# Designed miniproteins, single chains, continued (3), part 51

Each design is a single chain, and the fold is of that chain. pLDDT is the mean over its residues in the fold that is shown.

## One batch from the design tools (miniprotein)

Design m9857
Fold by ESMFold2-Fast:
Structure m9857 (fold): chain A 67 residues (1-67)
Amino acid sequence: SLREKAELLERAAEAAEKGDMERALELVREALDPDSAAELTQVFSTLSPEEVARALRTAARHLRERA
């Protein structure tokens, strides 16, 4: 469900804030389809952990609002 995906992205944001980018990307792969996860992984490689966390929280908020 969209709510479950939002929860995974919120957990991914928490991992990114702690500097655990491996865990953050694992949770993104669990939340999203493989193609979307691959695209975001590429984008996130150009961002700081703080920017990744912000992006993930924004995405999670949008999913919760649409759920």
Scores: mean pLDDT 82

Design m9858
Fold by ESMFold2-Fast:
Formats: sequence, C-alpha cells, structure tokens
Structure m9858 (fold): chain A 60 residues (1-60)
Amino acid sequence: AKEIAEKLLEEIGNLTEQGLSGKDAIKIAKEKLSELSEEEQKAVLEELKKLGYYGLAELL
C-alpha cells in the first residue's frame, strides 16, 4: 500500500512535470487505482492521507 501510494505520487509528479494538467494526471492515477482490489485502494488512500495529501486522496 505505502509503496503503491509513493509510486502514484511520483507518477502524478512526473506527468505534471511533462506538461499534463493536474486533472489529466488524476484521471490516470484513478485508472491505476481501479486495477487494485477495494482493500488495496482503501489502503493506498489512507497512506496518501498519512503523507498529507488529503485533497488528492478525496479526488482518487
């Protein structure tokens, strides 16, 4: 869960640095999360909140 959350944050950062809008980067992150089980999705969102990304966790 923590490793997946960190990878999602890195990917979102890379996508926005490459010129994608935050909305498009969030859309890609949502698609990545939807490939996980419900339990894993919840665990990733909780790890994002622990890292201080509360707003991002609510958007995902």
Scores: mean pLDDT 76

Design m9859
Fold by ESMFold2-Fast:
Structure m9859 (fold): chain A 66 residues (1-66)
Amino acid sequence: MIEVVAEGLNATGATAAALLAIGDGGEAKVSGEDPITVTATGLSEEGAEAVKAAAEASGGTAKISG
């Protein structure tokens, strides 16, 4: 299973990343308020890339592991 840790997110980016993870059948844990970190687990490769793209579009960073 693939995991993504996305950091440096605003509320919009965190919401997008969490919804993409859940939509892929995974789980998302949101922590912090500004900046926000999203830890997504149980992702497909496509879901992990989508979460990473959403995080980077929000000015954050993402690391994929799995």
Scores: mean pLDDT 82

Design m9860
Fold by ESMFold2-Fast:
Structure m9860 (fold): chain A 82 residues (1-82)
Amino acid sequence: MAENLLRPLTPEQRAAMDAAVAEIKRVVDEAVKEGLDPSTAARIYTALTLRVVGDALEGRVMTPEEARAEAKRLIDEAKASA
């Protein structure tokens, strides 16, 4: 249901969360076009999205800049592992 035990998920925090998730999706999709394995891309997207949601539930939101940096870091690690 729409109610939460959490205080305060403000409209600004929700907007920032949505922006961070959108930035992760954009960076991951770009990496797939550049040759990243789609399964690896899906895993990175899922893991970072869960971190963004987790931070929001704790009253802290990951910025789009932080989300982009973490996505690029995980993509670079995946490329190094190949």
Scores: mean pLDDT 75

Design m9861
Fold by ESMFold2-Fast:
Structure m9861 (fold): chain A 56 residues (1-56)
Amino acid sequence: MASEEIKANAEGFKNYLVSLGVPEEEAQKIAEEIVKRATSEGEAAALIHEEAQKYT
């Protein structure tokens, strides 16, 4: 389990969401949920992609 890379990807996505106007607290919760649910880098990428679609 590449937890460091999963966390780095989730942190990058959090910063991306904040740049789109998502509140930092909400973006942090989304990033934490991705880290909790992802069992692999591929799964983390898929979860990030699905969440990103909600923000266009």
Scores: mean pLDDT 77

Design m9862
Fold by ESMFold2-Fast:
Formats: structure tokens, C-alpha cells, sequence
Structure m9862 (fold): chain A 64 residues (1-64)
């Protein structure tokens, strides 16, 4: 059997959790701090719009 190819993102992108996992890996490769990535995830997964906006504001501040 041939050697296996490197792992790829071959998961359905219709689930918010899978979308966030793909975004997290992409943003890490782009060199964004982990704190900014976590703040973005909290904003996208938080059911409270006001809290989601607060996490987004923190992410913007951390990215400066």
C-alpha cells in the first residue's frame, strides 16, 4: 500500500464547530495569537449577541 497522504480537512462545513476548527487552524498558520482566535470562537458560538459583540471587541483589541 502506498504511504498515506498528509491529513486534510475533509469534514462537512455545515456545522459551526467544524467551521470554527478550520478557521482556528487557518488563523494559527497566519500567525494570529491564540487569544484572538479563542475570542473569535467565543463570539461565534455564544448565543447571547451582546456577549458575542464583547468577545469580538476583545479580539480586535488583542489584534492591535
Amino acid sequence: MKPPLPRRYDRPVDDIDFFLELQREYLKEQGLPEEVIKALEEALTNPDDEKAVEYLRKAIELSK
Scores: mean pLDDT 61

Design m9863
Fold by ESMFold2-Fast:
Order: structure tokens, then C-alpha cells, then sequence
Structure m9863 (fold): chain A 120 residues (1-120)
């Protein structure tokens, strides 16, 4: 549905703008509303981006476990759509979140995986 797609894109755009403005809780609310609409549309590319930005908003609030969960969903979807740039970004952000939790071995593993995708 064109109407559903426009609603999903409007919510996503508002979430991105809230992130840029440092309004992280507001960004989370917009992405949480956009995600089920992208799922209904089957738009895995936008779904992956929504999970990436949702994770970034959680990370900025110090909610590192929630950020990790969102980044892992973004990674799964980015692999399905073969978006190497999005995959590299999500892996790098996942590594940063593990580092914040003191999980340095996991952080190093995901940082190396991110670097491998940036070189290809």
C-alpha cells in the first residue's frame, strides 16, 4: 500500500531527525512505530536501517544491551539484502556497544568483521 509506505517513511524520517537533534527517546518512539510497518511492507533494506538507528538511539542513552539487540537485527537483515556498507556500520556499532559493557573480546571480533566488509 502506497499510503502505508508513506506513513512508514514519515515515521522513519522523524526518527532520523530526532536522532540528529539529540532527542534519543523520541527517536526510539518513531523507529518502534516505523519497524512494524516496514515488516508489513517486506522492505528489508529500510527495516535494517531502522534497527541500526534504533540501536544508535539506545547506545546514546547508555542502553547498551538494547543497542546490541537492535544492531544484531540490523546485521541479520543487512546480510539478507547484501548491503555491505550497512553491515559494516552495524558490526562496528555492535563492537562499540560490547566495549561499553567491558566485553572486549566480542568487541574486537565484531570490529575485525566490520573492517573486512569495508575492504571489499
Amino acid sequence: SDKLKQEALDLFGKGVQALLDGKYEEAIEYFEKAIPLFEELGDKELLARAYLYLGEAYFRLGKYEEAIESYKKAIELAKEVNDKSLLASALYNLAEAYEKLGKFEEAEEYRKKSEEYLKK
Scores: mean pLDDT 92

Design m9864
Fold by ESMFold2-Fast:
Structure m9864 (fold): chain A 87 residues (1-87)
Amino acid sequence: AKELEEKIKELEKKAAEADEAGDEEKAFEYLKEATRLKEELARLTGDKRLELEALLDRAALAEMEGDKEKAAELKKKAEELKKELGL
């Protein structure tokens, strides 16, 4: 868990830095890897807040890829999970 948490934080920082620099391609690559690790960590721990974050990140990736249908599906799942968590 610790190694996944550290790697996720580093990748999220790199994604944010790339986004601020206007490097859409690098931001996408870092976000994609961070999201994959968040999904894995959420599955291993049962952390529903982390699952929510992963769903939102995956929706953002789908939007970046132009997959409107997938983005809408993921956003709907995220909204449903938000309601379950009282957020």
Scores: mean pLDDT 83

Design m9865
Fold by ESMFold2-Fast:
Structure m9865 (fold): chain A 86 residues (1-86)
Amino acid sequence: MIDEAEVALAFLEIILGIAKVTGQVTKEMAERAKELADRVIASGDKELLRQAAEIVREMLQIAKDSGNEEAAKILEETLKRIEEAL
């Protein structure tokens, strides 16, 4: 069976990799990260949630450093939801 949450975490890692290389998180990247994080939250897997929280924290820092306020707001809300699920 394909684990949707593990696949979602892998895509979150890919988005973070792009953000690190470009130094930028777009609104579209943040919205995609939110959708992927919601799949990890739905799984209830605490280890996957911890990994997702770390990835989203790094993306949030890049969004803040790049001045993308819309992306930062989406990622802050997403991080809060992950932390509340832990």
Scores: mean pLDDT 86

Design m9867
Fold by ESMFold2-Fast:
Structure m9867 (fold): chain A 62 residues (1-62)
Amino acid sequence: MSSITDEEIAEALARIYLGVALATTEDPLEAARKVKEFAEKLKNKKVSEKLKELAEELEKRA
């Protein structure tokens, strides 16, 4: 078994949220908007920061 850090958990949760956003809309810009909105509503700052980072990456790739 590997030890899971809070950082790794935050990264995994952020990727799951991104995956759900992409599954519900195929538009990367719309997905980025949704994950930014989720990030601003989240109380967990590590997940929020990872979501914002992923959303910005999506916007740059779109």
Scores: mean pLDDT 75

Design m9868
Fold by ESMFold2-Fast:
Structure m9868 (fold): chain A 57 residues (1-57)
Amino acid sequence: KIKELEEEVKRLRELIKWLEEKLKENPDNEKVQKALEIYQEELKETEEELEKAKEEA
């Protein structure tokens, strides 16, 4: 459970980093901007779930 959440957090962080690099190259890319916002929100939710799981352990 905790390990799966940690893996998801790592995956989301890697994806966000990749999108941030793409956005630096094309600041006006609306698709990348929207994707970045979505994945940043997903990361926040996943980190919150991970914290709750750690508190229960």
Scores: mean pLDDT 80

Design m9869
Fold by ESMFold2-Fast:
Structure m9869 (fold): chain A 56 residues (1-56)
Amino acid sequence: SEEAEKLKKKGEELIKKGKELLEEGEKTGDREKLLEGIGLILEGIGYIIEALLIEK
């Protein structure tokens, strides 16, 4: 499905961005960046799950 493909790509992009923020937060000790990174990863996973549910 076209919609599933778009959601999967969006989820992958969010996970990538979140991991980048986690690495930066870990290096700098920035708690806000760590929490933001975790939030983006969880959001991205949610989009991937949604994509899998609508792919039929």
Scores: mean pLDDT 85

Design m9870
Fold by ESMFold2-Fast:
Structure m9870 (fold): chain A 71 residues (1-71)
Amino acid sequence: SMMEKEIQEDAKKMREHYEGKIARLEELLPSADPAEQKVHQARIEELKKKLAMPDEELAELYRKKQEIEKL
């Protein structure tokens, strides 16, 4: 298993990724049509739920993301 410090670091990187994605979606909201705004808002809420996940789960998601990016 990963050390506690590595779990915290990977979880932080995963949170930063989700926060960046939320910020980009929020930037799109003022110029989006009503249907697009609903889609963007739903995605923002999904990402906010991911930010509330335990560090261990976020670290696992980060590890999986890194493996996928190697493909």
Scores: mean pLDDT 83

Design m9871
Fold by ESMFold2-Fast:
Parts: structure tokens; sequence; C-alpha cells
Structure m9871 (fold): chain A 64 residues (1-64)
């Protein structure tokens, strides 16, 4: 997924809000992309944005 890969590049550059936008677009094309869900949750946490219950569950599963 081109959108997911561009989001990962922005995330690595510390551009978390821009990465979230690209992850959202990637998830519109493929809602089953678990890595996009996880990296979006990580980017939201890094950006200081509110986390949903689903974001928290995904982050806890990754930490296990």
Amino acid sequence: DKLYNEGVKLFKQGKYKEAIELYDQALKQDPTNGQAHLNKAKAKKKAGLPLSSEDKVILLADAS
C-alpha cells in the first residue's frame, strides 16, 4: 500500500499528524491493515492526541 508506506516515512520523520492522515487514507482502501491501525495509534500517542478504547487495546496487544 503506497499510502501506508508514505505514512511510515512521515512517522519516521516525526511528522505524526501527517502520518495519521496517510494511515487514515490507507485504512479507507484496506480496513484490515493491522499495521496501519497500530501505527496510527502510536502516532496519535506521539502527537499527544486522545486515544480511543480501540487505540488503547491495539497498543496493549503490541506491548505484550
Scores: mean pLDDT 82

Design m9872
Fold by ESMFold2-Fast:
Structure m9872 (fold): chain A 90 residues (1-90)
Amino acid sequence: SELAERARELLEEAREALKKGDDETAIEKLYEALRLAEELLRQGRLEEAREIAEEVLELAKELLKVTKNPTKAIGVILRAIGLLLDIELQ
């Protein structure tokens, strides 16, 4: 889907930002990807939403290890976990 393709592009941008040490851009891109995953869930696209949310969670956990903004990284982690729980309850 178009939303899943956009979310995957945002995840690639987040990975690039993380590699460059640009934590703020990485956090922003991860939140944007989560927003699209929430929309995918609303559309009933459970597998696409899960794929994006799991990847956001993995990248946010990596970011948490190196970031100067642990509170924001934790916020992304908690939101991703909440979305994954919503998907499982479908």
Scores: mean pLDDT 88

Design m9873
Fold by ESMFold2-Fast:
Structure m9873 (fold): chain A 68 residues (1-68)
Amino acid sequence: KKREELEKLSVEARKQAETDPELFEWLGELSRRMHERLRAVRGPPSDPEAVKVAEEVFDELYEELKKR
C-alpha cells in the first residue's frame, strides 16, 4: 500500500509545485537522484537486487515527500 500512498503524495506535491518554485526545484532534484539510483541497477525487474533498490528508492521518496 506504500506505493499507492507515494503516488498520491507525488501527485499532491506536483500540484503544489505549480505555485511553489522552491518545491518545484526540490522535486526536480529528488527525481534526478531517483533516476540515478534506478539507472545504476541492471537486470530484469524480477531480480531481487533490482527490487531491493527500487524499494529503497520508494522508501526514501516517501519519507522525503511525507516530511514536506
Scores: mean pLDDT 70

Design m9874
Fold by ESMFold2-Fast:
Structure m9874 (fold): chain A 100 residues (1-100)
Amino acid sequence: SSLTLSGKLPRGLHPGDVLRWVRQRPGQPPEWVASLTVGAEDTVSYHPEVEGRVTISYDRSKRTAYLHISNLQPEDRATYYVVRVNTATGEELWGEGTEI
């Protein structure tokens, strides 16, 4: 089975900004899942435990971040957050959580 999570950002991303997907399992601290860095060519990175099973993307026209998770595992059960990092200011803006 697979699942696509979406998170709408209140403002668009600028060159140098980082989009992160972070998850939090019950009773555990938040953990990083995936990042997308905006640039002339967007760059992506993934946590080793999920690499090959997840894909991060961003639709600029809709200002919506996506995380596609394939081959769902019990360990994927968590609350997922989209986080925007403004690299000029260091400010982190956390979106609403989505529980799976």
Scores: mean pLDDT 83

Design m9875
Fold by ESMFold2-Fast:
Structure m9875 (fold): chain A 119 residues (1-119)
Amino acid sequence: SLKEEALRLVDRLRDLATRIYELMEKAGVDPELLEKIRSLLTEFARLAAEVREAYEKGDVDGFVENLERLIKVMEELIKVAEEARKKVTDPALQAEIDSLIDEMRKVIEELRKLVEKLK
């Protein structure tokens, strides 16, 4: 179903964002930017739980609303990740982070298309 596909994309976004955080920590990105990413990951987890609850209750409006909020949080995470990426000097870590950010953008666009179909 479209809702189950959206839940799989949410799980994929969590995995990608977590990997970006781990690589930035390994690259020695400053604690202030890492804490901002961690805060956004915490908000993502809260919204993902609300998406899951709305799904289990059959609340279509709550499902869509929380997915739209989750997309905005992930877009903010990408902006912070792009800023943090500028401070990474290791070319291999740069390439992996760039690849993960590109994949996150693709998943967000797929999730946006599913949300529009659910309205």
Scores: mean pLDDT 90

Design m9876
Fold by ESMFold2-Fast:
Formats: structure tokens, C-alpha cells, sequence
Structure m9876 (fold): chain A 75 residues (1-75)
């Protein structure tokens, strides 16, 4: 539907917003909510976009773990 370049940009923003939410309220509940949000968002993206997101957020274990789970579910 969307161009991969546009899709990647939108995904990057969505992930940044979720990470900002954790930073502002770093409780186990907020982390769990952010994981669920990221999983729902990531499930809509192509494998190519998910692989690029994993590279962009390689230093963030929470993001890479969520992306890896979504990739496994799409295979």
C-alpha cells in the first residue's frame, strides 16, 4: 500500500513515540503496554521494513526483541 520508504519513516516515528512513553513513565506496566503497541504496529509492516527497523534500533533490546517476535510470526 505505502511506499517502503514512507512506511519505514512512519514506523520509525511510531517506535520513537513508544520509547518516549517508557522514558516518561518507566514502570513495568508502561513497558508492557509499549511492547503490545509496538507488536501491533510492527505486524502491519513488511519483512523488509522490519529488518531495517531492527538495524535502526539495534542498541535497544526492547525494540529488537519485539521486532524479532513479529518476524517469527510472519514466517
Amino acid sequence: ELDEEVELGVAEIAFAVALTAIKNNPTPETVEDAKRFLERIASKYSLEVLEELRKLFADNPLVTEVIQEVIEKKK
Scores: mean pLDDT 74

Design m9877
Fold by ESMFold2-Fast:
Structure m9877 (fold): chain A 70 residues (1-70)
Amino acid sequence: LSSLLDKEEVAELVAKVKEKAEEAEKHGNYLEAAEYVAEQLLKLAEQVGKGEEVREPLEEELKKVRELVE
């Protein structure tokens, strides 16, 4: 996975995820942060041709997060 991704794109994604995590900690927007991370991970997976394989597992994890915050 890491060997198939552009280093620059991975660094950018990590920075954005960190910003969303800090925002969630300050405002308690954990579900919104989780959804954002899931969208970014899906886009990244699509770039390496794995979008369809990652989409369903990602949706399952989001359901669990939604259950925890509701």
Scores: mean pLDDT 67

Design m9878
Fold by ESMFold2-Fast:
Structure m9878 (fold): chain A 96 residues (1-96)
Amino acid sequence: GGSTDDEYFELEVELGVLQIELGVEKLVFERAVKRKDVKALEEVIERLRRVKEELKKLAEEAKKKGYEELAKEAEELAKEAEELLKRAEEAKRKLE
């Protein structure tokens, strides 16, 4: 078979970038809650929705290509993004 590991590597790099983005959003969320910053929470909510969608898309692509471990990692990060999104939406509602 002629498939190089290049496709796997590209998806692995994309997963790493999304993991870093999720980590940044966790920090921004914590600071926004402490400061009661509704606008910062709205921005976190928008970015978390994007990160979640990108992680789900990456998980589906990895599954389609047979990269089961990469797909599982992407699915786990997508669940973390969804949980953080719910917390951000709840925090915003409590500050309104």
Scores: mean pLDDT 87

Design m9879
Fold by ESMFold2-Fast:
Structure m9879 (fold): chain A 62 residues (1-62)
Amino acid sequence: DAKEKALETAKKRAEELAKGLSIAFGGTGTAKVEQVSDDTLKAVLSNEGAELVIEAPISNVV
């Protein structure tokens, strides 16, 4: 299913983005990727008590 492959790709991209942001913020951070809807992934980057939330539509990958 193309949608499932798109979801996996979006998740990988979100994880890579979160790693890059962690490095930019000082290299000490964690990232969680969660599916908040059928067509949206949410990445939460936590660094020293600060949280950055990024939402990525899966439909943009399909």
Scores: mean pLDDT 66

Design m9880
Fold by ESMFold2-Fast:
Structure m9880 (fold): chain A 68 residues (1-68)
Amino acid sequence: SEKEKALKELEKKARELGASEEEIKKLVEAAKSGDKEAGQEALQKIVDKGASDEQAQELSIAYLDAVG
């Protein structure tokens, strides 16, 4: 499904940015549930690992695609 594909892309991009499996799990669960606060917190923690502005934007787009 489109949502499954978007969730896999989100997971892949987060992993490429050095996210831990626990951080990826929290981000994916936030995307599945539509929990905006949990999603923003998870995104920020991953970006804080040293993502560039471009990488942060790409991760945010992947998250929005996964939410639907």
Scores: mean pLDDT 83

Design m9881
Fold by ESMFold2-Fast:
Structure m9881 (fold): chain A 60 residues (1-60)
Amino acid sequence: KKEEYLQKLKEMVSKVREEVARIRADLAAGKITPQQARDRLRELSEKYEEFKKKLIEELK
């Protein structure tokens, strides 16, 4: 149970890191504004929290 949770969590963290790197690269290249970067980071954070809640529910 706990091992499966940690494995899925690590996979999500890896995906989040890649998305954050992409957002930072786009911002540095001037492809997006600082406000758009903040909005994307907020959405990513919300998706990550939702994912964690779903994993907890699956363990019940």
Scores: mean pLDDT 79

Design m9882
Fold by ESMFold2-Fast:
Structure m9882 (fold): chain A 80 residues (1-80)
Amino acid sequence: SSEEAAREAAENIRKVGDEVDEELRRREEARKKYETAKDKEEKEKAKKILEEEERRRKEREERERELGERIRETERRRRE
């Protein structure tokens, strides 16, 4: 069962890594569209996409922070 737990943890780490890589790729694509936009309308559309991707990143980072806090609190309580 410790082998299974380690395998599941490795699988979850890989999935999170894939999600982060996809997020970074989408953000880079949005940034390139913003930088290469030739008119104001295209630039505004690209800017909105970039802002949306940045919002998603901040929300993910906030969730990761909250999860980290919960894990630390659980560890602290276990040692009591």
Scores: mean pLDDT 75

Design m9883
Fold by ESMFold2-Fast:
Structure m9883 (fold): chain A 59 residues (1-59)
Amino acid sequence: MSERELRERAAKGKILGLIMENGRAPSEEELRRIAEETGLSFETVRRLAREVEAALKAA
C-alpha cells in the first residue's frame, strides 16, 4: 500500500471521527487541519470528506 493511500485512510478516519463527535459535516477549518496533519492537499481532504458523507448517507 502506498504512503498516499495510508494518508488518505488516516484522513477519512479523522473526518468520520469529527462527524460522529459533532453530528455535522466538518468545517473548512477542520478540513484544513486534517490536511496539515496528514500532509494531503486541502482539495484532497475535501474530496475525502464528500466520500465519507456519501457513504454514511448510503448506509
Scores: mean pLDDT 81

Design m9884
Fold by ESMFold2-Fast:
Structure m9884 (fold): chain A 68 residues (1-68)
Amino acid sequence: SAEEDLAELEAEYSKDPRVTVKRIGKGTLEITVDGSPTLLTAIALRIIGDYPNLSVSVSGNTLTVSAK
């Protein structure tokens, strides 16, 4: 489910010192990358490819990952 996918991503990326992860309610996750457009793009493409129940929006250095 999208909820389980978001929980999995939160657990995975919360362990990565290069990013800051924030859960906003049950349906939204924010991933902020400091100073690496390449890393931001790589994370966005991975989520788009691996999680068909999730949508990704990019604003500045932050990915907003939401349930569809």
Scores: mean pLDDT 83

Design m9885
Fold by ESMFold2-Fast:
Structure m9885 (fold): chain A 115 residues (1-115)
Amino acid sequence: SMEELLARLVEELRAAAEEAGLPASLVDPDTRTVEELIADMERMAAAMDPEAAVRFALRMADLAGRLAEEAARRGDEETAAAAERLRDHAMDLAARAAAEAPVEIEEFEFHGPRG
């Protein structure tokens, strides 16, 4: 269901925020729509360094893709379409973050996790 899709992705956002040392307030506790979840992903990525943002976005894309496949197998076309939209947005977010990573790495001492 759409509620289950959103709940699972919000749980993943909260786990990613905790692992990255980000404040829980970056994930809206009232997130109930695909558009609100996209806004939560954008806020979290903006609070991360570009390399962490790429890993985060790919993690979200992978989960959304699996949820889309699960929804499609159950015949839930609306939830599958929503999950595919979230996957596509997360992939776009990863590409944008990756484009910025080389510039920032050249400007300062390396302080991030080594990949």
Scores: mean pLDDT 77

Design m9886
Fold by ESMFold2-Fast:
Structure m9886 (fold): chain A 76 residues (1-76)
Amino acid sequence: AREEAERLFEEGLRALKEKKYEEAATLFDQALALDPESERAPEILRNRSKALQQLKKYDEAAKALQESLALEAAAA
């Protein structure tokens, strides 16, 4: 699960670079679903927020960013 989640995150980052924003958002969602307690979860949520902003899904992007910040604050 952890290795598959990491691969999906890497694929999501590639999709984001290729401006495939819907694909990137889906890949990030799948990565979080496979390993919701991942140390990467804040970074995945931050990149998901970027993809959602490009799709003009501003409310969903804001929620993803808030969740990312909350996880970082809890880890500090």
Scores: mean pLDDT 83

Design m9887
Fold by ESMFold2-Fast:
Structure m9887 (fold): chain A 64 residues (1-64)
Amino acid sequence: SEIEELEEKIKEIDEKIEELKKKLKEAKAAGDEEKAREIEEELGVLEIERAVLKLVLKKLKEKK
């Protein structure tokens, strides 16, 4: 099911975001500004992907 596939993708993205948030805190604690910027960029991309997938999922659930 397309809905089930989207829900699984959103779950995977949520897990990746949580891991990256942990790594970001570690990088900032270490004073690694370059690493922190890279992780922040990755988080930004994943947050956008998550938002788009959630919108698609909502529309599919509303209009079968």
Scores: mean pLDDT 84

Design m9888
Fold by ESMFold2-Fast:
Structure m9888 (fold): chain A 66 residues (1-66)
Amino acid sequence: METYLEQHATPEYRADIRAVEAGFAEYLALRKAGVPDDEIIERLTARGSVAGEILLGIKRAEERNK
């Protein structure tokens, strides 16, 4: 359930990890609902979601690596 890293991290770090996990879960749920990736990433980043910022970074890296 919790990762080794989460078990040995501070309570603050575990809370941050769970917040990011919740953001990714929301991203996956919206994708299953048929929302385009770009729109989901924009919505998440607009509200300051760390998961959204991570996803945006990955997308930009993939585009540069084509």
Scores: mean pLDDT 72

Design m9889
Fold by ESMFold2-Fast:
Order: sequence, then structure tokens, then C-alpha cells
Structure m9889 (fold): chain A 65 residues (1-65)
Amino acid sequence: MSREETIDQIVKLTGMSREQAEKVIELAMKGKFQEAYDLILKVATPAQAQSAMDLASQYVFDKKK
């Protein structure tokens, strides 16, 4: 999945802006998963935040191959 596709899915899952979704991916790429999760929780339910974090984690692992 591309960076843009991952951002789009996070936006659709959580209702956050594209800029906030980009920040989530940036934090996840730096290994700051807790900070990314907390950012999502400001606008989404814990279930939506977990799904968004699963997407961000998959993107990070795909980029490290």
C-alpha cells in the first residue's frame, strides 16, 4: 500500500484531516506508536484508533523491507 493510500484509509476510518493522518504515519515511522495512537484518540474511538495503528504499522514494516 502506498503512503497516499494509507493516509486515505486512516482519514476514512477516523475522520481526521489528511495532515493529521500524515503526522500519524510520521510518528509511526519514528517508532513513536504511542504518540500516534494518542493523536488518533483525540478524534476517534479506541477501536478506530487500533485499526488506524494497524494500517500505519503495516506501512512502516513494508517500507523497511
Scores: mean pLDDT 80

Design m9890
Fold by ESMFold2-Fast:
Structure m9890 (fold): chain A 58 residues (1-58)
Amino acid sequence: SMEAEKAIKYVEELVKNEKDVELVKKKAAEYLTKLADEGKITDDDGQEVAAHLAELLG
């Protein structure tokens, strides 16, 4: 979905611009939760974005 694609770009930018891994994880989780609560992404989309973030963080 377009919102999932935007979320992927958001977490990529977050990882590039923020050095605090804990803060990156918190901001990403809050963003994904908000999108899911608003029905803008599916559970599968949220898991895909979370997996992508985990790969970026190593």
Scores: mean pLDDT 83

Design m9891
Fold by ESMFold2-Fast:
Structure m9891 (fold): chain A 67 residues (1-67)
Amino acid sequence: MTRLTDAEVLRALADIYLGLAKVAEKNGDYETAIELYRKAAELYRQAGDTEGANWAEERIKELEKKK
């Protein structure tokens, strides 16, 4: 199984992608924002952060409604 330090790195990377997704969303780049939120959700799941993954997925659903 993944070591604790690897899970911490995955969570940190997920937070970075989440931040980038928010910037893309504010710029109206909804396709880019959705892809970045998907990457964040995947990284949160790999880190065992179900709450973070669920939050990112809910944001994706909201953005898809704007297209």
Scores: mean pLDDT 81

Design m9892
Fold by ESMFold2-Fast:
Structure m9892 (fold): chain A 67 residues (1-67)
Amino acid sequence: DKVKEGEKLIEEGEKLFKEGNYKEAFEKYGQALVIGKDDRKLRQRAMDKLVEVQRKILEEQRKKREE
């Protein structure tokens, strides 16, 4: 079941995001998007999570560039 697999990947990504592992969270959300490409709800949720983690990655990269 691709939907269940994608939901599990989103949950794994959320755990990584909470731990501060933004790059790994991004990879999990990206995998969920690929697996859930034919499910609109799963795809939308994965995209929303990708936007959230991308924002955090860019924020951390911006701080690093100032060092």
Scores: mean pLDDT 79

Design m9893
Fold by ESMFold2-Fast:
Structure m9893 (fold): chain A 64 residues (1-64)
Amino acid sequence: SSMEEKLLKEAKEKLDELEREGVRAVLAGDQSTLQAVQEEIERLIKELAEKLGLSEEELRKMLS
């Protein structure tokens, strides 16, 4: 389905951006930004898994 493919692509792009932001936060010693990034990643995975009827583990595998 085109909508599900679009959601997965957008989620992967957002996760890639958040991972890069997290790396920058670690290098800068910015613990508050790192915490916020980690919380946003967990929230994104949880919400998308619920929308697609998948477990978080199954979704993480699909995004790899």
Scores: mean pLDDT 83

